# Designs tried in a protein design run: designed miniproteins, single chains. Part 39

Each design is a single chain, and the fold is of that chain. pLDDT is the mean over its residues in the fold that is shown.

## One batch from the design tools (miniprotein)

Design m1412
Fold by ESMFold2-Fast:
Structure m1412 (fold): chain A 77 residues (1-77)
Amino acid sequence: MSDEEIESIIRKASKEFLDRLLEEGVDVETAVEIAEKAYKEALEEVKRLREEGIELSKEEIEKLVFEIGERLLKEKL
């Protein structure tokens, strides 16, 4: 999987997580902040794992973004 494909997957998952937060009644400013942090943290983590020889599937990358987002949401509350 290319770096561009990984970034695209993470971006899409972060957008889906943002939409979910908005649907659940999280305010726009907080939802955007959490989604942006989840995007950056997931991108860094996936790159770190690849440097260690661990290759994640598309589904595993999407799951990672949501897990990071959920953790960040709990820390904000």
Scores: mean pLDDT 84

Design m1413
Fold by ESMFold2-Fast:
Structure m1413 (fold): chain A 60 residues (1-60)
Amino acid sequence: SLEDLKEEAIKDVKEIARKLGVESARLYADALVAVIEERYGKEAAQELREEIMAELEALE
C-alpha cells in the first residue's frame, strides 16, 4: 500500500542519512518523491517530502 511504501521510504532515508550523511539522504529522497509523484500524485509526494524533511532535520 501507499502507507507501507511511505514507512519503508522514511526508514530507508533515515538509514542512508546515518550511514552516508544527510546530503546523500536528500538526493535519495528527491528520487523517491519523484517516483511517488508519478505513481500516486502530487499530494502524496508532497506529504512524503514533508515527512522526510522533518525526519532529516531531527537528525541534525
Scores: mean pLDDT 83

Design m1414
Fold by ESMFold2-Fast:
Structure m1414 (fold): chain A 65 residues (1-65)
Amino acid sequence: SMKERLLAEIRKMAEDLGVEVVDIRVEGDTVTISVKEMDLKTVGFAISAIGLGYEYGYSVKIEEV
């Protein structure tokens, strides 16, 4: 599904950038990504994930936990 592909691409992007993803939740068309710390690399990841989500028809939210 498009959701599974989007989530796989988000996880790969996080791994490639060295961003620690705590959790990913999907509710309707909204993907919420929980991260341990909002440092500069995580901000870059967030911008990329938001753009990727838009291409897939999803809204992406990032939260620090």
Scores: mean pLDDT 86

Design m1415
Fold by ESMFold2-Fast:
Formats: structure tokens, sequence, C-alpha cells
Structure m1415 (fold): chain A 60 residues (1-60)
């Protein structure tokens, strides 16, 4: 993700479309992206977005 704002938009799109319709690695990436989106919606600091990115990386 180049920017948290862009990441949040992508996460929201993925979460809205389907979370559990893919394989494990895809689900892990979407879950991490959802955490980033939820953090943004709740007004949580960007550390959650960074953690979500790291979770997606480790899910590979």
Amino acid sequence: MVDVEIGAKVAAESAGVELTGEDRRTAGRVAAAELNRAGKALGIEPKDAEEAREVAERAK
C-alpha cells in the first residue's frame, strides 16, 4: 500500500465484496485489510494499519 487512505479504500471494497469466498492466504490478506479499514472508521491511530499490512505479509 502506497498510502493508508488508498489501503483503507481497497480494504473496504474487499470486505464489502467477500471475505470468506477465497483460500486461506486470500482470507488472511482480506482480514488484515479489514483491520486497517476498521481502524480508520473507528479513528484508531495508523499503527493498526501498519500491523494489518504486516499480518498480510506474513500470511503469504
Scores: mean pLDDT 55

Design m1416
Fold by ESMFold2-Fast:
Structure m1416 (fold): chain A 72 residues (1-72)
Amino acid sequence: MLSPVERKILGLLLENPGAVLTARELAERTGVSQSAVSRALRRLEKLGIVRHVPGRGYELDVEGLRAFLDSL
């Protein structure tokens, strides 16, 4: 099960396909603290839903998201 913060981040990334967003940008757009966003991003990365792009931020991993949903 995804937390409310993880769900907000996923929704925002789904609305912006192919976008690379920083934890700061995600915090500003979700109204959540950067610390909470960073923790949520680490969990989403462990689940394969997002990937870290060095020096740029995080993006949606579409294949990883599909695999996660297929596991439910």
Scores: mean pLDDT 83

Design m1417
Fold by ESMFold2-Fast:
Structure m1417 (fold): chain A 80 residues (1-80)
Amino acid sequence: MEREKALERGRAALRAAGLPDDSPAYKVFEVLAESDRPLTVDELAEKTGLPKATVEAAIDFLERLGLVERDADGRYRLKE
């Protein structure tokens, strides 16, 4: 239930920012929402099928929206 609420909140924020559901930021957000652990840029690129540069741009955007945070090991997870 908590992941579903976080996902719906994030989807609402991304839609408010004018992003479609097939955007890189949305795809990265959904992969993180379904993950049980923080993920690296390499793992996000593999799981989304996006280039690393695209994933990095998506992560920067999601961090600015307050939806994602980076841990001490350089891995990313959803921010609550």
Scores: mean pLDDT 77

Design m1418
Fold by ESMFold2-Fast:
Structure m1418 (fold): chain A 65 residues (1-65)
Amino acid sequence: MKLVAVVGDTTAEGAEAGGKEALEKFGADEVILLVGASSEEARELAEKIEKETGALVGLAAGTGL
């Protein structure tokens, strides 16, 4: 089964750092980075991917200002 990580952050650097962690530490097969997105937007996308693909989806939220 495919593991997809959805990582949201208000900055590109934060999203990239989270994506790297998902690939290296959690063994994700694919990472989707959302720059400038809220944790709620990331959650909605994660649920959509899980329902459409049947993949395991992990979600990480960025540091909101």
Scores: mean pLDDT 67

Design m1419
Fold by ESMFold2-Fast:
Structure m1419 (fold): chain A 61 residues (1-61)
Amino acid sequence: MVGEIFRAKRDVPKAAPFTLELKKGELVEVLRVLDSDFVEVRSLETGEVGVVGKSDLERVP
């Protein structure tokens, strides 16, 4: 999972200062797995780093 590229399944709002806002289809690189539900990612579109839910991401083929 770390170093893999994922795609946002849906628009993700910024819920807290440490979370990342994503648009549906935005590509992210997984930097760190935090727990069963959350990962730290970098947006490939904006270069911003933040936490997102694993359920909001899908693996790119």
Scores: mean pLDDT 79

Design m1420
Fold by ESMFold2-Fast:
Structure m1420 (fold): chain A 92 residues (1-92)
Amino acid sequence: AAEEAIKEAIEHGRKAQEALDAGDLEGALEHLEKAAEAAEKAGEQGSAEAAQLAAQAYFAIGQIYAEQGDLEKAAEYFAKAQEWAARAKELA
């Protein structure tokens, strides 16, 4: 069910933001990866909202890796974000 996966993605996104506010980059990455996985699953089932959440989560992961100096991982996650943003637009 897309609704349950979307709810899971939103909850992990919220926990990731709490981790970022606390300066916990490792905790933020863990929650963003879980948010992306849940959102991606629902997005693959045709949910435009979930595809948009996947794009947002992957973009945030890319930003954290860029801040840590891991530019290769940052580029990979930004590419994933771009792909899911395009899918969201097609599904809307």
Scores: mean pLDDT 86

Design m1421
Fold by ESMFold2-Fast:
Parts: structure tokens; C-alpha cells; sequence
Structure m1421 (fold): chain A 71 residues (1-71)
């Protein structure tokens, strides 16, 4: 569900020390609940890149998001 997706992104960002960014991302996703799964991945990726999150962390978050779509 969208709530599972949002919770996964928030948890992953918190685990990597980006708790403030996690709140920004969650608010952006909640404002865009009608976006497609691919568009939601793009929103999260663009936000992480804007805040200069390292590529290995970006890749880990994207993988976790993709795993929620496979379930």
C-alpha cells in the first residue's frame, strides 16, 4: 500500500541518519498520493539528490521502495 511505501522510505532514511529529510520526503509523498509508483520513486530520488545524499544510500532506498512494489 502507499502507507507501507511511505513507512519504508521514512524508516530507511531514518536508519541512515537523515531524519529531517525523511519528514520532507514523507510530506512530499503524501501531497502526491495519486502519483504512479514510478513517479513516487522519482520524487524520492530527486529529493535525496537535491540534499546531496550519497549514491549508495540513494540506491539502498530505491531498492527498498522497489521491494515494496514486488510484494
Amino acid sequence: SVDDFVNTVQSMLNSHGYSVLANVVVNTLNANRNASNDQQVQIVTDTMNRYNVPQDVVDAVVQAMQDTFRS
Scores: mean pLDDT 78

Design m1422
Fold by ESMFold2-Fast:
Order: structure tokens, then sequence, then C-alpha cells
Structure m1422 (fold): chain A 105 residues (1-105)
């Protein structure tokens, strides 16, 4: 399955909003600025990768979207405090459900 530009834009928005929610959660709980910046950088890199793939190929396969998403999730979870990991996982689970709806219409 290959995504349209509108679907790619929706996936990018979902990922960007998930990153913002994680950053806000970390700020609320007093996480160090370097941790927050690392999380924001991870999500920005994922967004840039999706844009670059679409710009280069004119399409993104569903499997590549999930691969980029899963990599970003794992990198973020590795950087957040253990006490906040369940809440961060819940944010990514919700984002994945929203991405799944785009692929299912």
Amino acid sequence: MELTKEQVDKVIRILALAGEEVAELLRKHGAPDDVISAVEATLLDAVRRLKALYDKEGKIPKEEVYRIFDEARERVLAQVPDSLRPEVEAIFEKAKEEIDKIFEE
C-alpha cells in the first residue's frame, strides 16, 4: 500500500503532535532540558525522513511509515525516565491507532 500526499501530511501531523505531547509531559515532570531536546530532535528527524522519502519517490509504502514510527518510539522510550515510560507508551499507542485509521480510511 502506498500513501497519497494528503495521507503522508496526516501521518506527519500525528507524529508531530505525539512528539509535542511527550515533550509537554516531560516538562511537567521536570525532566532535564537535554532529555526534552533529544526527544524533540528524534521526532523532528522522523518527520524529516517521511518528507524526504515522499519528495524523492512521490510515495511512501505503509511498511516504511511503521518502520520510521517504531524506530522513533524506541529511541524516545530509551531516553525518557522509567517512571514516565507507561504514559509515553500510551501517547505512541494512540498515535499508532490514528495512523492505522489513515491506512484503513
Scores: mean pLDDT 83

Design m1423
Fold by ESMFold2-Fast:
Structure m1423 (fold): chain A 74 residues (1-74)
Amino acid sequence: SQEEKARRYIEELKKLIEKLKETGSPEDIRAVLEKIYRFGEEIDLSQLSPETRAELLKVIAEASELIKEYLDKQ
């Protein structure tokens, strides 16, 4: 289901965010960026519960803010 797919995506993105916070490496920045880039192709937001959609958008926003912080420091 799209719900299960979105929940797995959220968990995977959270793990990538945690790793990026630990390493600050260009490889981990790229991994997070690629995950966000593919989101639109993999997840149909219209098929998600309001709760899952809100959590997904929150995690993507957190990832985007973190990437911006690392890119601004380079």
Scores: mean pLDDT 81

Design m1424
Fold by ESMFold2-Fast:
Structure m1424 (fold): chain A 65 residues (1-65)
Amino acid sequence: MKKIAVVNAATEEAAEALARKVKEEHGADEVVLLTGVSPEEALEIAKKLREETGAIVGAYGDGPG
């Protein structure tokens, strides 16, 4: 089953670093990089992606704070 990781971070550099770690540790087939969006928006994007593809979609990033 396809695995997709949605990565949300404050900066592009942080998002790329987190994406690499998630891909290595969780074996994601595809990674979506987001910057400057709220955790709520990132979660909505992950939900839509899951509905469209039927894939296992995880959201990773810094929370509110």
Scores: mean pLDDT 75

Design m1425
Fold by ESMFold2-Fast:
Structure m1425 (fold): chain A 70 residues (1-70)
Amino acid sequence: SEIEKIQQEILEIQKQIDELLEQYYKLKEEADKGNEEAAEKAKKVYEQIKKLEKEGEELQKKLEELQKKE
């Protein structure tokens, strides 16, 4: 069903966010030690996380609309 497809897409986005958050925290730890390259990489990873969060929010709203119609 369309609901099941959207739920799977949300789960996949959440998995990607979790993986990026792990990378982000490792890069932040290195940045705190004075690694400027790690600081720049952390910023880029955070931008990717924000993009995925927005996509997930859009899918969540679509899911809620579909669930209310049943």
Scores: mean pLDDT 85

Design m1426
Fold by ESMFold2-Fast:
Structure m1426 (fold): chain A 84 residues (1-84)
Amino acid sequence: MVEEQIDREATREAIRGAAEDALKYLKSGKDLNKARTYLIVAMLLAALSGDEEVLKHLRRAAQALDQGNVEEAIKHLEEAIKAA
């Protein structure tokens, strides 16, 4: 089988980093476009890694942002970071 140990660790770190950056921009309120971009990156990485738990939280954050609910998006994003 292909060794995935390094990819798995690097992907987890990348998901956390992207989610944390998204959270930072959401909390600052200064750049919602950057927050959305980092959230999309985190979702893509979670989907590629097969991390369904993290992906569910990220999807909920994305839905909240689409509805203009920043507080709900922050809540779900913090849950994703804890799960990753």
Scores: mean pLDDT 78

Design m1427
Fold by ESMFold2-Fast:
Structure m1427 (fold): chain A 80 residues (1-80)
Amino acid sequence: SEKKKIRELVGKILKIVMEDPSVSVEAANEIIKLAREIFSSTDKEKQLELADKILDIVRKHASPEAVEKIEQLYEEIKKI
């Protein structure tokens, strides 16, 4: 299902964020909050807006390698 695919991809994003020492606790907490809102939403447009907010935080706080991986996962979310 689309919901399962979105949860799997967002789960991969969270794992990358949690494993990246460049991401502060404060930034990680904001990303987790946005991910929970994605999991609670049934609106694809709202989920994409929330995912875009996660990507903005990631681009400011994560390592370049983590940013590249998360951008690829975001493109997969957009295809669902």
Scores: mean pLDDT 85

Design m1428
Fold by ESMFold2-Fast:
Structure m1428 (fold): chain A 56 residues (1-56)
Amino acid sequence: SPAAAAAEAAAVAAGIVAANPGGTAAERAEALRQEVAAKSYSPEVQRLAAEALRNA
């Protein structure tokens, strides 16, 4: 569901921010790339998580 994808994306983005406090946008984007490579996130979750990180 769209709500489930948004919740999962928010959790992924929050985890990356928490793991990379004071990190640059590039560092957080790289962390998201590594997380996506390690797990089978849907394209929708990937897009929403990337957007959330840009807005953090």
Scores: mean pLDDT 81

Design m1429
Fold by ESMFold2-Fast:
Structure m1429 (fold): chain A 56 residues (1-56)
Amino acid sequence: SKEQEEKRKLVELLDKLLLGEISQEEARELAKKLKFSEELKALLDHVIDLLNKVDS
C-alpha cells in the first residue's frame, strides 16, 4: 500500500539521520520532496526534537 511505501521511506530517512549521513535540514527537505503526509512530517519533527535533546 501507499502507507507501507511511505513508512519504508520514512524509516530509510530516519536511518540516514541517525547515522549522521544527512542533516536535520536535509531530512526535512527530503520529507517535503517525498511528499510525506502531515502526520509523517510531524513524526519526523518529533524525532528531530528528541535527537536535539539527547545528541546535541
Scores: mean pLDDT 78

Design m1430
Fold by ESMFold2-Fast:
Structure m1430 (fold): chain A 64 residues (1-64)
Amino acid sequence: HMTQEEIDRETALAFAEILTTIGLLAGDSPEEVLKYVEEVFKKHFPDYLEEALALAREIIERRA
């Protein structure tokens, strides 16, 4: 069984991927996308901020 902590982490990281992808598709710069992900995660998912930013940077680099 997945723990609640594991479910919360996977859910938070899925949101980071969605936010990053939507921002890039909308034509936002990499810096704007990273700032938005940081602001959302600081407010709503502070425990996963570092992982979310790492994932967002990886997605940006793969698309560059």
Scores: mean pLDDT 82

Design m1431
Fold by ESMFold2-Fast:
Structure m1431 (fold): chain A 105 residues (1-105)
Amino acid sequence: SEVKRTQAEMLILEGQRFLKQKDFEKAIEAFERAIEYGKDDPELQALALTNLGKVYLEAGDYEKAIEAYEKALELHPENKTARENLAKAYEKLGDYDKAKEIREK
């Protein structure tokens, strides 16, 4: 519904604000709620997942960042931000070969 889409968009903005403040717990909560409200909108859900991945990447939860970015790319394969940050997450885990593969795709 349009109401759910508007709520998801507002939650993404709220999550982005919390991420800037490094309030990772509140940012995660906002993006997870945005994913649920945006479940019938793949583009919006991919945006929320990409932002969730950014929170995990900045917090140092690299495995959770990878999971979020991979889900975002399943919904929106052309998402350059998710692809580049997925490669960065693999580099943080020491998997430079996988990071290179992701960037060259």
Scores: mean pLDDT 89

Design m1432
Fold by ESMFold2-Fast:
Structure m1432 (fold): chain A 81 residues (1-81)
Amino acid sequence: KSKLLSELVRESIEALDEAGASPEQVSQAVGLILEIMGSILDGDDAGVARSIQRLLDLLRSLGASPERLARIERLGQQLVE
């Protein structure tokens, strides 16, 4: 799980950088990543899935590529297995 979470964070940071995200948008993404971490610690697989979906929706709205979104979605699915 630790490696998958690190890869999810890295892919998300790269997506924000590519999009030229504002400090406010970066702060929003960090909040969602913290929600994912909290749900993992609680063993709330449904909460992990919901927070990942919200992160994907944010990154998609910022213009993240379909390939990057697919990688993040796969990492999210692996975090709940």
Scores: mean pLDDT 82

Design m1433
Fold by ESMFold2-Fast:
Structure m1433 (fold): chain A 59 residues (1-59)
Amino acid sequence: MLSPEEKERTIRIAEGTRKTAEMLGRPDLAAEAARLLERAKAGEASLQEVEDLGHRIGG
């Protein structure tokens, strides 16, 4: 998280990731995405963490 714009982007990606995990029936990944979303809202999540979780869901 280097800027307010990146923080907002990280939050949006984390929200999308959580919804995708729920849709795929992946409760483990949904829980990780929910925790990441909470950390993103607190300004504690990095873009790399969001990308890593996204890769685990999509790849």
Scores: mean pLDDT 76

Design m1434
Fold by ESMFold2-Fast:
Structure m1434 (fold): chain A 81 residues (1-81)
Amino acid sequence: MLVWPDEETIKKANELILEFLREAEKIASTVEDPEVRSKIVALAVGYAIRAIGLLLEGASAEEVREVMEEGLEEIRKIAEE
């Protein structure tokens, strides 16, 4: 069910998501294969949407951080393929 998060939680979640996207962009920029880069971009968007969805379901900033860390691990694995 949709829950509107408080202003402090939104601020912290935004900072975490922006840092995640910045790091994903850095990793994507090191990848020469366009198909691998596309997979990284799709994963980054997917994890960001998942984090926002969890936030709207009442998740804490710590849960958002955990999702962002999971996303970065997956992106790093794909970049090494």
Scores: mean pLDDT 80

Design m1435
Fold by ESMFold2-Fast:
Structure m1435 (fold): chain A 96 residues (1-96)
Amino acid sequence: SMEEAIEKLKKKADEVAEALRNGDFETALKGMKEFIKAADELAKLVKDPKTRQRIANLATAAVIGAIGAMLEGRYDEAAELVKQTAEEIVKLAKED
């Protein structure tokens, strides 16, 4: 269901954010992979093709940005980027 996909995405974003804040690079990268999968599952439930593509693009851009910030030691910025992107994706899915 849409609600289950939203909760899964939020949970994966929180897990990534916690790993990033703790400097757990290995756990953060694994969580980012799971975050992308959760975003893809949510996108498949969205009817508008443009909204589906935007969700996919936002999730990918957030992971790329978070990896960049993480490599520079900006763990709080990386964590916030993932969490803020999850909230934007949820908003887009609910407005579909």
Scores: mean pLDDT 89

Design m1436
Fold by ESMFold2-Fast:
Structure m1436 (fold): chain A 92 residues (1-92)
Amino acid sequence: MATPRILELKAEAEGTTVTVSGKSNAPPGATVHVVIADENGELVAEGTAKVNEDGSFSVTLELPRPGKYTVRVWVEAGDTASEPKEVEVEAP
């Protein structure tokens, strides 16, 4: 099996609703893990998605308040976890 990776990662906020989307080389059905931390490093939201047949994934999460957040994403395929990718998002 090729090493699973997050190939593309995007996070967009509309108010306190954040949509995390991207692409992975992991096989369809692999679990994508998403965690969101605030500026102090406290975990405020988490979710999972499955890799689609085209390699895409998407999940929508709710933030507790406006502010700056770090979104950390990785994918698990079998017993192998990808290296996490991070992106910042600012909720207005």
Scores: mean pLDDT 82

Design m1437
Fold by ESMFold2-Fast:
Structure m1437 (fold): chain A 55 residues (1-55)
Amino acid sequence: AERLEALIKRYQSVKELLEEQLKRATDEKTKHALELAIKNTEQMIESGQAALAKS
């Protein structure tokens, strides 16, 4: 449980960093890459939270 909670916190920190980079990005390729990275990070957080809820 503790290890999974630590991973969720790590992904939340990564998501915040990516969102800040997205706010500062001006080119479409970088924006698209950051949006995909944010979406993937959100999926990892949701999966981890669902696993914790079952445990």
Scores: mean pLDDT 81

Design m1438
Fold by ESMFold2-Fast:
Structure m1438 (fold): chain A 68 residues (1-68)
Amino acid sequence: TTLNIQFLDGDQIKICGLTDEEINKLVSLGGKQIVENGLKCVIVDLSNPDIKKEIEDLLKKKNVTLIL
């Protein structure tokens, strides 16, 4: 599954292509699950340090280098 990240207004991002387990973890930290064109995505606020750390850890695990 292809990982897609879109930067939104403010410190928010939309991330698609995560597993249900990864989505549930982000939702438990305050992320919002959405469905867009049949894909499950999560909108998260990177100003939340727990969410930012979880996203950074997920990107490192997937060998994606991205500066947040």
Scores: mean pLDDT 79

Design m1439
Fold by ESMFold2-Fast:
Structure m1439 (fold): chain A 88 residues (1-88)
Amino acid sequence: MTAEELKKAQEESREWLKEAEREAEERVEGMSKEEIVEWLKKHGIPVKEEMTEEQLRERAKVILTTAEALRRIGDKIEEELKKKRELE
């Protein structure tokens, strides 16, 4: 591992995070308040009746971004495990 390879990997990771955030933002922008509430409830996330539409959208965006990031990390781990199995 070179410092140059590390910088490249960090740049790619930042790009993936930005893409995940963009996808989450676009998805939330396309949802109504009612759809956001139903989605949050379906995923076991508590929704307070006092929450504004803006707060609900922010919460949904954070959760969607986190879920997408975890999915991409999981895919990377699976790829690394596959390479390890091929070398053993």
Scores: mean pLDDT 73

Design m1440
Fold by ESMFold2-Fast:
Structure m1440 (fold): chain A 99 residues (1-99)
Amino acid sequence: SSGIGEEPLNIDENDATQWLGAGRSYYLNKDYEKAVEYYQKAIKVDPNFAEAWYNLGLAYYELGDKEKAREYFEKALELAKKQGLENLAKKAEEELKKI
């Protein structure tokens, strides 16, 4: 691996995708409260980021807040349909059927 020798380890505070990635890292480590914090940062940067709303729903479901999980899955589904994200829309519909 030939690298330039520069490591951009800083999160761009205006990059919703970086905040989503950080949230997913916490989610996979089962730190759902931290996952929520970082997904909320992603949504603050991009309120139309359907994947961030979907992941926020997953985190609240794991925290046992099924009402918030439903709300956020419904928002993710709305945005996914508007943006033509068929796979994400189907995932949100599947999660909504569980709650």
Scores: mean pLDDT 83

Design m1441
Fold by ESMFold2-Fast:
Structure m1441 (fold): chain A 55 residues (1-55)
Amino acid sequence: DEARRKKLAEELLKKADELEKQAEYLRSIGADEKAVKNLEDMAELYRKRAEELLK
């Protein structure tokens, strides 16, 4: 069911967006680069999973 895949993908994209915003905030305040990278890597994983669901 394409509609169910789309809903799951939207949830994953929401999580990715939240993590990316958090990473940008941490970078803007000069936080530890490792912490920023960890959030960016997690966001990328959620985005890739969402993209796979939409194929």
Scores: mean pLDDT 83

Design m1442
Fold by ESMFold2-Fast:
Structure m1442 (fold): chain A 73 residues (1-73)
Amino acid sequence: AAEAEAKRNKELVGKALAADVEEIRRLAEELNLSEEERERLEALLARLPEAPREEQEEAKEEAERKAEEALAE
């Protein structure tokens, strides 16, 4: 379950980088993410509009890294 949630969250972040912030939040609502994951995502999204493309890639990498840690647990 945690692994599936991490993968979905990673996919959501991936779509975020290709779509606007509102579409990401819409997907988060439909995905029924945990409050912790949703809050973390919104914090990340608030930073994204100011961030250069390099930081956007780091955000993606961070989400991927979290998914791997969830798999290790």
Scores: mean pLDDT 60

Design m1443
Fold by ESMFold2-Fast:
Structure m1443 (fold): chain A 106 residues (1-106)
Amino acid sequence: MELAEKALRLGEEALKLAEKAKTDEEARRAGLLAARAGGLAGLAAQNSKTREEAELAKRAGELALRAGLLAVKKAKTVEAITAAIGGALAGIGAVFQAGLKLGEPG
């Protein structure tokens, strides 16, 4: 539960940062935060003991994915693009792991 809530908060922060990003450095920071959020969401999904925890982890993963994809659009350097792609991939992984826990076909 604590991990899922932390992942959700970081995912929301990552998306907000990506939406406000005007520079390559801001896009890179948004991507890195999205990757952290997605990673925690994936861990929260794997450790989920209730449907509510798995659903919260899925929401966190979806936010990380959205933040990563938005950061990619704003990134100009290979470093920033790599960070943003990492965020998006971590988000997708978390959504899939949460879906499996919820009994949804992956």
Scores: mean pLDDT 86

Design m1444
Fold by ESMFold2-Fast:
Structure m1444 (fold): chain A 72 residues (1-72)
Amino acid sequence: SERELLLRAIGHIIAAIGYLIEIEKNPENEEARKKAIEAAKEAEKLAEEAGDEELVAVARKLLKAAEAGKAP
C-alpha cells in the first residue's frame, strides 16, 4: 500500500521535472506549466499519504518552481 503510493509519487515527480524542463525551453508553454503544477500537487499528496517527508519536500520545491514562472 505505502510502496504503491511512493512509486506513484515518484512517477508524478518525474512527470513534473519533465514539464519543468519544457518550461525552461519554452516559458510560453502554458500547457506544460499547468501539467507541472498538477503533477507536483499530486506527488505532494501521495508523498504525504506515504509518510515520506523527503519526497513531500521535493514535490513542494517542484510546485514552487512551476508557479514561479507566473509573471504578470
Scores: mean pLDDT 83

Design m1445
Fold by ESMFold2-Fast:
Structure m1445 (fold): chain A 70 residues (1-70)
Amino acid sequence: TLYEVFSYDKLTFDSLSPKEQKVYRTLLEHKDTPLSTAEIAALTQLSQGTTSRVLRKLEEKGLVTRVPVM
């Protein structure tokens, strides 16, 4: 599964934890290319488990969305 930014608001961003901000910022920097959990983990220097947990929280907050893979 690939992920991309769904919405941005500075106040919401500032309310995120440092790890959540790092993952979200990485997606903002790569907005033209949806990223997998493994790619985001490599770019953020986080474990895949931590990255997956953060992505789930960001998706629940409506900040990122999943892109279906063919």
Scores: mean pLDDT 79

Design m1446
Fold by ESMFold2-Fast:
Structure m1446 (fold): chain A 71 residues (1-71)
Amino acid sequence: SEAEELFEKGKEYWRKGDYEGAAEYYEKALSLDPRNYNALYFLSSVYEKMGDEEKAKEYRERAEEVLREQG
């Protein structure tokens, strides 16, 4: 799917240490699949690496919410 392709591009940028690029593609993946746990979790990690504690917390809480709602 398009969301999976965007998520894989985000992982490529993450592997290169390009956290800004990783964030862009993970956010695009989430725009197509807002409940993608992996994209939410990786976005939290990306923003933590960039020092954006507010966004890191926001995406972490959204990832936890997705896990809770699958019960």
Scores: mean pLDDT 85

Design m1447
Fold by ESMFold2-Fast:
Structure m1447 (fold): chain A 75 residues (1-75)
Amino acid sequence: SYAAELEEVAARAQPLVEAGDLEAARALAVEFYARHLGEEVARLMEEAERAEEAGDLEKAKALYEEARKKWEELL
């Protein structure tokens, strides 16, 4: 679950924060969020990229917006 994985990331970040290495702690948080964007958001982003390459900018915008909404749901 999010709570369990967030707790794990927090536990890994704690010694870095205590050492004053806030950049390393931030990098762990970014990696956690990147993993939890999920395969669904990755799929939508890939589909948006294909639409953009095909010149369908309206479809690309809609897919990017859907990916953003899914990302927000994961928080």
Scores: mean pLDDT 73

Design m1448
Fold by ESMFold2-Fast:
Structure m1448 (fold): chain A 65 residues (1-65)
Amino acid sequence: MEALVEALRLAQEAGVPVPLPESDDISPENVIETLRRISEALRAAGHDELAKRVEELAKQVEKSL
């Protein structure tokens, strides 16, 4: 959960629109998938460093299980 919030803040700071589903179903797998989508959006926008940060957050969510 905290990793998802941080990833959203990083994407917002970069000015990159995040493909985050508004529907519920905040399961660990959905959180990880959302983090990966944010990372891909950052890479597409040329923010490779921020994309790496978000990938680390995705791994952190996996470890929280």
Scores: mean pLDDT 71

